# Designs tried in a protein design run: designed miniproteins, single chains, continued (4). Part 95

Each design is a single chain, and the fold is of that chain. pLDDT is the mean over its residues in the fold that is shown.

## One batch from the design tools (miniprotein)

Design m15293
Fold by ESMFold2-Fast:
Structure m15293 (fold): chain A 100 residues (1-100)
Amino acid sequence: SAEAVEKLRRMIEEGAPVEEVADFLVETAGIPREEALAFAVLALGDAERRGVPIAVLLKKAAETGVVSDREIELAVEAAIEARLSGAEAEELYRRRLAEE
């Protein structure tokens, strides 16, 4: 949901505990705990540079009011797998979403 994306962004900006961010991702999008923990560590350590495509999700939420759990999952997977800049993670996310 759009609210889930905004809550995730806020948790990352506020430096929420790794376990709380991971639990939120597991509960909200059904992301496997191991993957959720890996993402939380990356996002809390360097969210701006390592590229959570959260801005893409927020823009969609603002335009349509709808963000699926699957889109959140794909965004997290793209950020972890890419190990790239934000722009590159966003591009990977967009490509994977288009293939679904």
Scores: mean pLDDT 62

Design m15294
Fold by ESMFold2-Fast:
Structure m15294 (fold): chain A 73 residues (1-73)
Amino acid sequence: AAERLREKAEEFEKMGYKDIAEVYRETADALERDGPEAARKLAIKKLMELADQGKISFSQAVAFATEVLRLIA
């Protein structure tokens, strides 16, 4: 779970999506420290903040949140 989140973060970093990469890294850290529920809440909050700031679309935020939830489960 955390390993797969970190792998995805590195992929996003290589693509130039630094903000998304940071969300995946922070989610991996939260998963290891505080468990799956805390990690899910953090990921949703951070992705929605990126959408609200116009850095990603709402549809992208939903897609990334769905991927993160599958990786945590």
Scores: mean pLDDT 82

Design m15295
Fold by ESMFold2-Fast:
Structure m15295 (fold): chain A 73 residues (1-73)
Amino acid sequence: SEEEAEATARKVIAAAEARGIDPQTVLDILKGKKPVSPETAAAIGDILAEVGVSTADQEKVERIAKALERLLA
């Protein structure tokens, strides 16, 4: 649901900030932007795994990306 996507997006923001990563960088990569470095790619993978997001579920990833866009606007 949209509420679950927003709750997950808030967890993504918290996990990114805890790692010193800009949450906007996570959003950009979920929208298909290439990572700046392999280290950034690995850290974002760790964040998504920590919050229980599978990148194979494209519909769920898109809902989370939309929730992140709203929260970071």
Scores: mean pLDDT 79

Design m15296
Fold by ESMFold2-Fast:
Structure m15296 (fold): chain A 92 residues (1-92)
Amino acid sequence: RRPSNREIAELAGVSPATVSSWLSGRITPSLETELRIFVALARLNGVDISEILPLLVDPEPDPERIRELAARLYGLSPERLTRLIRRHREAA
């Protein structure tokens, strides 16, 4: 399954251009916007938030688990997911 940037944008409440730019690494939006896009992408790929939550709260999440989750979230790189997890922890 490959959700379109439009589908992700509609669910996240952002523009398709914002989704495209974030996935390609061109922009660093607010943490709120990143989380909205991430949750939308997870939902469209059938990934439950309960699978994601342990990685967000773990101070040293397993890199292989991050890689596996990123692969399930079509278009999201492992380094992008790692950065999002770090931003979430620093904001808490």
Scores: mean pLDDT 72

Design m15297
Fold by ESMFold2-Fast:
Order: C-alpha cells, then sequence, then structure tokens
Structure m15297 (fold): chain A 100 residues (1-100)
C-alpha cells in the first residue's frame, strides 16, 4: 500500500536527525556513505515534494548505491577528481530517479 510523503523542511530535518542517530554506531566509511546518500535524497526531494512510500524506499536504495560507488572511486583522488566523480554519480542517480 502506497502513502504520500510530503518533503517539507520539517520532514527533511527529521530524516537528517534519524540519519545522524544511525551514524553513531557506524564505521567512518559507512558514515560517509550514509551522509552522501542523505544529501542526494534531500536534493531530489527539494524539487519533488510528494513521493510514495515505496518510491521513497527506492530513492534511498539508489542513493546508497551511488554514495558507496563514489566513496570507493574517490579514495586517493584529488579534490578536483572527486568533484568530477560526484557530478558523474549525481547525473546517473538523477536519471535513475526519473525512471521511477
Amino acid sequence: MKKLIYADEETLEKIAEEILKKMEKLEPEEREVLRLAAEFVGAYLMEHKEVTEEEFKKIWELALRAARRFVERSRGKSDEEQRALLQEEWARLKAEFEAL
């Protein structure tokens, strides 16, 4: 069963708080993955205020995959190379979100 989630400022703040709580018990690499995934989800929801609960779960799954790929690919790279990789992962992720 699908329910709409309204991504207003209050909802985004609550999501951020839950993420911070989960980060308390994570290894540094997993914290970075979760932080980046949250940034991707937040950026998308700011432009798409209403999503179904199932779409929200898929958005998080895709964002976590993109964040993990970025963290793995960015290891030992310069700041300039990391910015290029982030742009590539975000562009790919946006296309995946549009396919939902």
Scores: mean pLDDT 73

Design m15298
Fold by ESMFold2-Fast:
Structure m15298 (fold): chain A 58 residues (1-58)
Amino acid sequence: SAAQGQALIAQGQQILTQGKKLMDQGSKSKDLKTITKGVGAVLRGIGLIFEGQLLING
């Protein structure tokens, strides 16, 4: 489970980084749809990091 948890954390960090990039892109272009997609990706990334952390610590 520790290896699986670390994999989920890594995946979550990548998705979170992609989400931040989308938010920055949307903010610069004033594209609310792109900002919303970025927010969704950030939240998903955080969720995966949290799930991975629980697998390592449980």
Scores: mean pLDDT 86

Design m15299
Fold by ESMFold2-Fast:
Structure m15299 (fold): chain A 55 residues (1-55)
Amino acid sequence: GDADARKSLAAAEEALAKGEGAAASVGAHQAIQLSTDPELIARAREIRERGLAAA
């Protein structure tokens, strides 16, 4: 659900800020799978791409 998606996105953003690209991409992917919110999905896609680039 959206609450779990927000939790996964928050963890992904924290991982990205710490330079943990692989963890950021995984958390962002989970947020995409759990959410129906287009704004959250768009943000998660951005974080996933940045995480993959940093890994």
Scores: mean pLDDT 82

Design m15300
Fold by ESMFold2-Fast:
Structure m15300 (fold): chain A 97 residues (1-97)
Amino acid sequence: DFEARLEEMIALLSERSGKPKEEVRRELEKALEEETKRLGLPSVEAMKELVLWSFELARNGEDDLEKVKKKLEEFRERYGLTELTERALKEIEEIEA
């Protein structure tokens, strides 16, 4: 599942940029490492899951706060408490208030 979504994302980025898929893959890996550090995530794998989830939401147009909340709880359980997941959960609670 993840591999198929990642390949779809790489294909779209390659089409938009005019760059070969291999170059896009390298740039994406570098960007994932930089964003992992910027957001304080525990691993590049956590960042990859966030990116793929965001891509899936954008593609499907899903806007269900309960589903978003459940996915953030899954990230928190798998990768531990990070600033990103804690802030996102607080923002969702504020929207629900």
Scores: mean pLDDT 66

Design m15301
Fold by ESMFold2-Fast:
Structure m15301 (fold): chain A 115 residues (1-115)
Amino acid sequence: GVKEETLKAIEELKELAKQTTDPDALLQALDLLLEAGKVLLDHSEDITRGIGLVLRLIGLRWEAEQNKDDAAALQAALLEAAELLADEIKTQTDEAGLQEVLALVQKAIEILKSS
């Protein structure tokens, strides 16, 4: 189903992130994962968990911006964001929200492949 496809896409994104050194590509991918986190919040029945996810993703994006000249730090931030999204996706049952998340993750994958 869409959940399994989304989790598989996140695994592909994690492997691409480890191989990507382009800071603009890593930051753009992280922005898309933040948008995915907001989609998960909008479709979450556990608002505290959803808010917690978005705040952690905002923190990772801000830290990444401060460390844009450190490829390892950018990769680490993107990998942590991907892991946080994967954990939240496992708890989601809303197919429409998961389809929107999948589209954002696939867009992030294309950016990383193009770098």
Scores: mean pLDDT 88

Design m15302
Fold by ESMFold2-Fast:
Structure m15302 (fold): chain A 109 residues (1-109)
Amino acid sequence: SSEEKLKKLLERIKELIERAEEAIKAGDEEKLKELNKEFQELSKQFPSGEQAGLAYMLARYVREKGIDVSKTSIEEIVDKLIEELRKKGLLTDEDIEQIRKVVEELLAS
């Protein structure tokens, strides 16, 4: 399913974020270059930069909150992210509608 595909992509992005943070801490410039190439290849799986950007935001949120992607629906992850950003005053109603449209496009692919 499209949801299963997106969940696998989020898990891969999350792993790349974790490896990048370790490489930064170690000062490993070669590892950072390799991880950047991996991220660029993964980004090619998205039809638009907006979709890739949202997937990155979701993966970062999942990592920061310790959310188990295998046990949580994409809809629940998106709703939690939107509520947190709304509480911080970072999203307008138009921004929320745009995010939900991009999520629908990701799940339709």
Scores: mean pLDDT 83

Design m15303
Fold by ESMFold2-Fast:
Structure m15303 (fold): chain A 109 residues (1-109)
Amino acid sequence: SAMELLRKALEYVKKAIEAIKKGDLDTAYDYIRKAIDLIERALKLIGPNLEAEISLGMARISLAVADLIGKPSKSLLENAIRAVLEAIVALGEKLGDEELVKEAKELLK
């Protein structure tokens, strides 16, 4: 289900945050990419959502800039995480998953 995909994406975001705290930026990059792919799959099930699509675009741009520079920077990965969380909030609100929205918003603080 779309809700299960969004929940799994949130778990990858949490893993990316922990990887950044440990200085493992390559692992954080991989987890962010997995989260984006899961949200893209959820978006195909839910239907178009402008706020989520804009946020996913911003996340992909942050990762593309990291690739162009040759190594992911902490700030670019943190920007990508923020954009992914904003996409989870937008889709969670559309689905009425208040608990998912609260968890994602807590990570945005």
Scores: mean pLDDT 87

Design m15304
Fold by ESMFold2-Fast:
Structure m15304 (fold): chain A 57 residues (1-57)
Amino acid sequence: MLPPPEYRDYAIQLAQNERNNLNNQAINAFNNGDMVTYQNLNNQANNVNNLINQMNG
């Protein structure tokens, strides 16, 4: 069972903040030439985005 709307919205907001944080870290890693960290952070951001999509569904 999904939590009440207020808790769900809070969880979505936290997940969106984490996704944005991971994307910013990925961009920094890319700019520094750290392709391994870039790929790992991008994969983590995609996983968070999938969770956001499930919570919004």
Scores: mean pLDDT 81

Design m15305
Fold by ESMFold2-Fast:
Structure m15305 (fold): chain A 55 residues (1-55)
Amino acid sequence: MKAVATSSSGKKLELTLAEEVESGIYSPDELAELDILEVSGELDSSFLGKLELET
């Protein structure tokens, strides 16, 4: 499973789920949202609603 988001600057962010997430440490949605916020400081909660999840 992976999540894809594109910032307003045109940067594409691809998030791949590690084995740790598969073991139940984090939900896929939670990990994707946290990683987007941490990696791209220009993203906010409204943008996270536009995240595309690929399973």
Scores: mean pLDDT 45

Design m15306
Fold by ESMFold2-Fast:
Structure m15306 (fold): chain A 78 residues (1-78)
Amino acid sequence: PLQYNIVAEVEGDPERVEETAREMQRAALATPGVLDATAFVSGNTVGLGVVAEDREAAEAAARAVGAVPGVTSVRLLE
């Protein structure tokens, strides 16, 4: 498995950002081929360290994260 980083901008106050980060982590973990996902919050930026079987699974996880309400932008980094 390979590690990827998903970086997202999230709207709202700190409480809403934390809630959205949890939903982002759940969305990533629900993606086929994702083995682990850990969320990190810094202001309105949420990073997810994702362990995935391949890049296709990581890209699918980034799309799933982008579909979470409150997420305004998503980037997948290696």
Scores: mean pLDDT 86

Design m15307
Fold by ESMFold2-Fast:
Structure m15307 (fold): chain A 85 residues (1-85)
Amino acid sequence: MIQRVQNIQSSISDTDQQYSFMFRMAVIDVLTSQTGRTPTPDEIRQAMQDPQIVQQTVDRMRQWGMSDDQVQRGVTIAQDVVNSV
């Protein structure tokens, strides 16, 4: 059966979406540096749930000038999206 897609709630700001996007980009960057190739969507999803990779991603985002609050917000939103089926 086709499930109804819910739109992103208006309470989620563009800024929150940017933080989530930055986290995903940092995961891709970390995985690319480790594997020497473009990661697959499955590898990205698994990496977002791997504490060691998440820590390396957080360190990368901090190097990009993001605050701890911005990093934590991005991680939380991205992981919540991955955990929803």
Scores: mean pLDDT 71

Design m15308
Fold by ESMFold2-Fast:
Order: structure tokens, then sequence, then C-alpha cells
Structure m15308 (fold): chain A 91 residues (1-91)
């Protein structure tokens, strides 16, 4: 099982990658509302994770999950691989 510290680091890494890659990707494809939702939920997850609130950070990521899934569904296999590598690097 992930430690609490490792879980918080993974949430921060995933949220930052979503904000930096998935939100611009959604916006570039005309999904401005999806991009805004990704940014809002990612910023909330980062803030809660930095405060040490694992439950709150996880809840923010769950609330953002439908928007993240929509953005990922528009990605090519190459773009999905690049995103996975970025998340691994940030974790």
Amino acid sequence: MLSREQALAVIRATARAAREVLAPHAAARGLDETAAAITAHADRAIALAEAGDLAGAAAAMRAGAPYLQRAVSLMSDEERQAFAELVARLA
C-alpha cells in the first residue's frame, strides 16, 4: 500500500500534469468548459494535498475524474504515453 506521504505526492503529481497537459489539450480541441473544470479541480486537489488533507485531495480528484477521462479519450496513443511519463516524472 502507498504511504500517506506517497499518496499525497501522487495526487499532487497527477493534478499538476492534468493542469499542464490535459487542460490545454481539451482547450485546443474546443472543450473550454472541460479545460476549465480540469484546472479548477486540479488546483483544489493540489491545495488540499499541500495542506496534508488526503481525503479532501482524493475527493477533489474524484470530482474531476469525468473531465480528465474526457480529455484522455481525445488523446492519441503517443500523447497518452507522454502524459503517463510526465506523471511518473512528477511523482
Scores: mean pLDDT 82

Design m15309
Fold by ESMFold2-Fast:
Structure m15309 (fold): chain A 98 residues (1-98)
Amino acid sequence: KYLEIQENLNRALEYIKKAKELTKDDPEVVAQLKRVESYVEAAILYLMSGKYDEAIDNLDQAIKLIDDILANHKLSPEAEKNLKLAKEYLEKARELLK
């Protein structure tokens, strides 16, 4: 269970990084994606500390921010695909924490 959660979170971070590279011309989107990364990194820290409720809260914030980016910004198809994949892996990690 723990290794599966870590794998899903690491996969999410990889896709967020790819989305940032694809959106480097939009500083507002890049700033929001950096916030998504910070929420995921905080979730990892809380997981390592056994604070599962705090980890879930941070994953929920990351997922909500991805949804806000997808709703409010015109992204390239590649950037949109990478963000949707990141969200999918974050949702999988969240489900394993319940």
Scores: mean pLDDT 88

Design m15310
Fold by ESMFold2-Fast:
Structure m15310 (fold): chain A 90 residues (1-90)
Amino acid sequence: SSMEEEEKRREMTGELNEMSSEAGRKAMELNRAGGSREVVRELIFAGATAGMYAIRIVAGKLSAEEAEKLKEEAEKEVKEKIEEAEKELA
């Protein structure tokens, strides 16, 4: 149904926006700690990409499978960069 499709899009965009915020917070934390500028920039880029994917999903032109794929890609990128930052902060 259209309501189920809308709910799924809202859920995915919420998750992507949360990932974007997480990456941004971690980038600021690493930057304040004097960590790698390259990792800070990659975190900012990963977060921005997640936000852009949320916009693409909201536009409603993607299939459910395409939207899920973008979410999975963003999750992987954000997770990898947060892990890299956490290793520097440890």
Scores: mean pLDDT 84

Design m15311
Fold by ESMFold2-Fast:
Structure m15311 (fold): chain A 63 residues (1-63)
Amino acid sequence: SMAEELARIRRALFRFMMENNLTPEELAKVLGLSKQLVDDIIEGRVTEISEEDLAKIRKALGL
């Protein structure tokens, strides 16, 4: 389901931030996303991500 995929992405983003010592602002810059979207994903507020943004996330995380 989309909810399960979003939960996996959220966990992968947290791990990526920890391993690379990034803030959410720096993560947004690395991924080419808005800080608002990164904050929403991290806080579990997102229910949908555009295919373009999802592709950026998958590429950066090796998913």
Scores: mean pLDDT 83

Design m15312
Fold by ESMFold2-Fast:
Structure m15312 (fold): chain A 65 residues (1-65)
Amino acid sequence: HMAEQRRRDAEATRRAIEELAESIRIEGDKITVRTRLEDPTKYSALAVLAIALGILLGGEVTVIR
């Protein structure tokens, strides 16, 4: 139960990181995230992660559909 939940969370996190990595372009102090996801749930998750990453790196984040 608890072990499976932890594994599911890790898999979801890994997928989010992979999608974010494919969509991120870092140019100097600007981070541009391009997403062509039509799924609103995945889009929202990617946007939140991009904003968090921008805050962590002190950069400006732009999300493009």
Scores: mean pLDDT 61

Design m15313
Fold by ESMFold2-Fast:
Structure m15313 (fold): chain A 85 residues (1-85)
Amino acid sequence: SKEEEELKKLLDEYKEALTNYQMYSNLIRIYKAELEATTDPEKKKVLERNIEIYEINRKHYQAKMDELLAKINELLKKRVEELEK
């Protein structure tokens, strides 16, 4: 049905956003560990900049996941309401 296709599309978009969120979370963890081990001030600045970029990107995907989950929940609620006639 049209509703099943829309739900599948939202779930696929959610899975993609989750994969990107997890990727950036892993990069942040790795780079923070390297930052703690680093004594070179110039290398520290590069690592700090990369961490900031990865944190911005992670927040973007978290927001996208939250939006997609809200849309999924709305579609499921409408489907339940249609069954309660």
Scores: mean pLDDT 89

Design m15314
Fold by ESMFold2-Fast:
Structure m15314 (fold): chain A 73 residues (1-73)
Amino acid sequence: ADELLRQAEEHIDKAEEALKAGDVESAESHIEQAQKALAEAYALAGSDPEVRERVLALLERIRELRKKVEELK
């Protein structure tokens, strides 16, 4: 789970960089990869509250990025 959370953070960071550069397509790709990693992390979390809390925090970041992507289209 921790490795998947780290992969999700890396993709979120790359999505933010892509949006700052105006590369909406690259940002969408990275958001998709981050969502996939978070879904796997959440499934593996079971009853681990720390992993679940981190997944929810990263999902909020993805939600904000998705909103920015939609505004740029």
Scores: mean pLDDT 80

Design m15315
Fold by ESMFold2-Fast:
Structure m15315 (fold): chain A 62 residues (1-62)
Amino acid sequence: ALAHAHRLFDADGDGRVTRAELDRVLAALESDSSVHPLLAVFDRDGDGTVSDAELEAANALF
């Protein structure tokens, strides 16, 4: 679920995901050719890439 994924990224526990936290988690989860489910919840347009705009939108959505 989106809320569950948000909690996994929210390392400081303030209920928000920072760009630094997303970068760290995405870097750890990314594989050569795999799309992790957590990436999909931030990738709102479904293109397999999370932009700065998507990161900001993800925080607003949650």
Scores: mean pLDDT 58

Design m15316
Fold by ESMFold2-Fast:
Structure m15316 (fold): chain A 77 residues (1-77)
Amino acid sequence: MMEREREAEKLREEAESAGRVLARQLGEEAGRRFEELALEAIEEVSELSPEEMRREFTARAGRIASAVAREAVAAAA
């Protein structure tokens, strides 16, 4: 397996895991929304080096998680 493909696979697994955690804490819609956006972000960075993929994805995933959490909290209020 190429280094780039291996990193992308790890990022997909991390995104799915984080989505499940968010679903348990904030509801299924929040988890599903996070997973959807995170997987799209992985596709967008898939042509970068493994190090750049992780750096860019980590930044994007953090922003996505924050946005999804804010939306879930606002909806629950």
Scores: mean pLDDT 80

Design m15317
Fold by ESMFold2-Fast:
Structure m15317 (fold): chain A 96 residues (1-96)
Amino acid sequence: KYFRLSEEELEELYKKVEEFSKGVDAAYYYKELEELLKVAKENYDPKEDPKHYVKNLTITNFFKEKAKNPNKKITFEEFKKFYEEAVEEVYKLAYS
């Protein structure tokens, strides 16, 4: 489907997010991302940019886990799970 990331895109996103997470307060950043996603969800148009919404939700799920367990290393496999959950949520918004 056109809003899915390739394996390469997902690996690049994971590396960037993991690196970024070393320099930020995960709990604070998660709160900000959740607020931004709430606004984006209210104005969500699946025709505009569903791929961008999937990326943002995946990142939010990553920081949610980091906020719960700040010292936990989130693996690429766990990141892929957050991504698949994001894809499912976006699919429901677009098609249900």
Scores: mean pLDDT 77

Design m15318
Fold by ESMFold2-Fast:
Structure m15318 (fold): chain A 90 residues (1-90)
Amino acid sequence: SEKEKELEEKKQKYINEAQSFRDFVDYLEKRAPEELKPILDQMRELVDQMLKAAENMEKDPEKAEAEFNRLKTQLLNLYFQYQIDLENLK
């Protein structure tokens, strides 16, 4: 049905967004000093949770989208903390 197609496309969009964040965290991990690895590990865990939320989009789209956005907000807050911590190491 058209509704099933829309949910599948929405799911794929969120999976692609989470994968882009995973690639970004991988990029940061390759450049990060040892002291910042714990915060990057937390960011990676949030990306993994975002992928799970995206996978649940077909079963409960409203709940999955709310959870994805909550996790994305936490990821962005950790990234801001990462930037502050990185500056303090200079």
Scores: mean pLDDT 88

Design m15319
Fold by ESMFold2-Fast:
Structure m15319 (fold): chain A 85 residues (1-85)
Amino acid sequence: SELKEEYEKVLKELDELSQQIAEAVDKKDLSKLEEIGKKFEELKPKVEELIKRLREAGMEESAEELERAYEVLEGNFKKAMEYLS
């Protein structure tokens, strides 16, 4: 289904961003981390809409997994920003 494809795509994007945050921290690249921040700002409304659609479709476990993945990633990004600033 298109919903499942979107879910898998967004999870992959979040995983890729997680790897980029780790790389930016390792390289002490604040400019890269700021670019990642812009990507988070763009993804947040898409993630929120997708969580809502997953719940409406009865895919509660997928919705909870996506919500947790985003919250963990947002927390890691905030910590990385504090570390490099």
Scores: mean pLDDT 86

Design m15320
Fold by ESMFold2-Fast:
Structure m15320 (fold): chain A 95 residues (1-95)
Amino acid sequence: DAAELERVRAELAALGEAHPDLAAEVDALLETQSEEAVAAELARRHPEVARAAVRAGRLALRRAREHELTPEQREKVERLERLVRAMEEALRELE
């Protein structure tokens, strides 16, 4: 739903305000690590941000599966699935 998507965006925006250096931290990590390794590291450093990102990612994956996907869109969906799984695995290890 559009309302659910807006709630997730508002939560991510609030978390971005709480973590103003997050974008720079992500860029720095991506210089030496894979996207999956960066996703796992962000979950360890900022578990509240990772939980919001996992919720957003799961919503995006659900919506993407409602449509017929091009090969390029399928690659993006597979990439998002890998990133969400990496974050979920890292969050589980923090328990």
Scores: mean pLDDT 76

Design m15321
Fold by ESMFold2-Fast:
Structure m15321 (fold): chain A 63 residues (1-63)
Amino acid sequence: ALTRTRFALSDTQRKELKEGLKANGYSDEQAEKAVANLEATELSDDIDEANTAVVQAVNEGLK
């Protein structure tokens, strides 16, 4: 469930995101870090800002 203060992924969404990242050549550690960064991201009430924050959190996790 989504909260106003944090982005929350279901177990299925976490697994699918990790498997998708690994299929694209990222390591297990990079996939875990990307998911952790995404879950640590606070959701904005602005949809455009929330989408930008999600993309940035995943990209930072993949470094």
Scores: mean pLDDT 68

Design m15322
Fold by ESMFold2-Fast:
Structure m15322 (fold): chain A 93 residues (1-93)
Amino acid sequence: PSRFRTHAEAGLVFFNTEPKTKASLGLAARSIRRAIEELPQHSRDEIAAQPGVTDVREFLEELLEVAKQLAKEGLISEDELKEFQETVKKILA
């Protein structure tokens, strides 16, 4: 499903919007959380399709970097970041 990608792309757009405000970063964090919630179901479908696996890898690396920056701003918890990192590692294994 495109839900993961839609939320992830929205999160990246909000995060990269200038000037950066607490409101725009909050919207980025909310979109990133929704992407993380959708990821396990979406990753399974993409592993079943080899081209999707390559696209997911590149996108997950960018998304993980944004999540790390949002965690530094206190908008994503360390537990949420750790869970996301472990999910990404499992998908890319």
Scores: mean pLDDT 71

Design m15323
Fold by ESMFold2-Fast:
Structure m15323 (fold): chain A 101 residues (1-101)
Amino acid sequence: DPEKRQQIREQLRKASDLSDKTIDYLVDLALQGTDENTSKVALITSIIILSKEGRRELALENLDLLVELGISPEALLSLAEDVEESDKEVAEEARKKAESS
């Protein structure tokens, strides 16, 4: 549903400073409605929040879980961009995992 997709994208842009690629990835996962996709949305959101809160160790653990569940290199690079200002080490680890895929 293109209209519903656009509405969700606009709400996420207003509520967050997330990149367009991360927003698009989260919208795609949410609209597919699987337990795995729900877990991926939760992990991505958790990594962003934990990085902003300075909880690096937990952010890195959740990043490892996200990679184990399967995430595209493009989504990992987008996530790295979103967390760069909050935690440079988490951003660097996400980039390394994207390059290793």
Scores: mean pLDDT 74

Design m15324
Fold by ESMFold2-Fast:
Structure m15324 (fold): chain A 66 residues (1-66)
Amino acid sequence: MDAERQALVDEAGARLTAAGVSPEAVAAATAHIGRVLEQSPSLEEGKELVERMVATIIAHQAAKAA
């Protein structure tokens, strides 16, 4: 994986951790995001996809906390 895509995975993991997602769920989510980014044809598409995935996970985590 290129360094730019790896940075997106690292940033996603940090955001999920900050949102209170468990370490196990963060590991699973970042592994999945990494696979998706490796298969993504462009960094721009990868960024949009990661943003949607992270936002969805954080929203689900917030709903559980409510």
Scores: mean pLDDT 79

Design m15325
Fold by ESMFold2-Fast:
Structure m15325 (fold): chain A 55 residues (1-55)
Amino acid sequence: SAEAEAAKELFKKAAEEALSNVKKQPESPEKQQKIEAIRQALEHAIKLIEEEEQR
């Protein structure tokens, strides 16, 4: 649906912005952890939105 697509786009934009900001940081284990966390959070949010649309 249009609402689900809008929500997915919003989360994707937020994740892209967060990733862009994190990538500007010095290389560190913390940086890698943040990148992984952002990626996982986005995937989880998209999955929840898709599940909500189906049921």
Scores: mean pLDDT 82

Design m15326
Fold by ESMFold2-Fast:
Structure m15326 (fold): chain A 80 residues (1-80)
Amino acid sequence: AEEHAEKAFEALREKDYETALEHARKALEIDPHSRHVRSLRAVFERLLEEHKEKPLPELTPEIEEKIRELVAEMDRVLAE
């Protein structure tokens, strides 16, 4: 879980959203209640809110949709 969360944060810093999403999903699958998963959820949710207020050129509609799906999945799992 930690290793995938670290890779997801690294990819987010590099604006590599596809890699960030892949590693975040793996982190969620391994340890859904980890602090790392909660931190990733907060970062992705903030990214979506920033994009809603001021469109981020690096966030394509396809990537935005994938982030929305992941955040919804994380929210559902963390609510358990």
Scores: mean pLDDT 77

Design m15327
Fold by ESMFold2-Fast:
Structure m15327 (fold): chain A 109 residues (1-109)
Amino acid sequence: LAEELRAAAERLKALAKEVRENKDDKEKVKKAIKEAIALLQETADRLAAALDATPDEDFDKQILLTLAIMGLSVFIIGLENALKNEDAEKAAEILEEAARFLEKMAEKL
């Protein structure tokens, strides 16, 4: 799980860089944001499966996984709004923040 979160964080950083380098190319920006949303949804599904597999006695891990899932939901909503508003700068900022969030979660898992 931790390694999967690190891999997702690295991909989000790459997508943020792609958005910043191609901010005037609306098609590339939209494609990158859509890919990021799909990646975050897949990551949330993996975290939900890990939460379901976590024993009831492991309260700290249950709390951590729940907070991680909630955090990803906030980033997904933010990216969907950035996509709707064609806001490349905001999308890049959200992607960079989501990557940092996943790295911190990976360190605790």
Scores: mean pLDDT 88

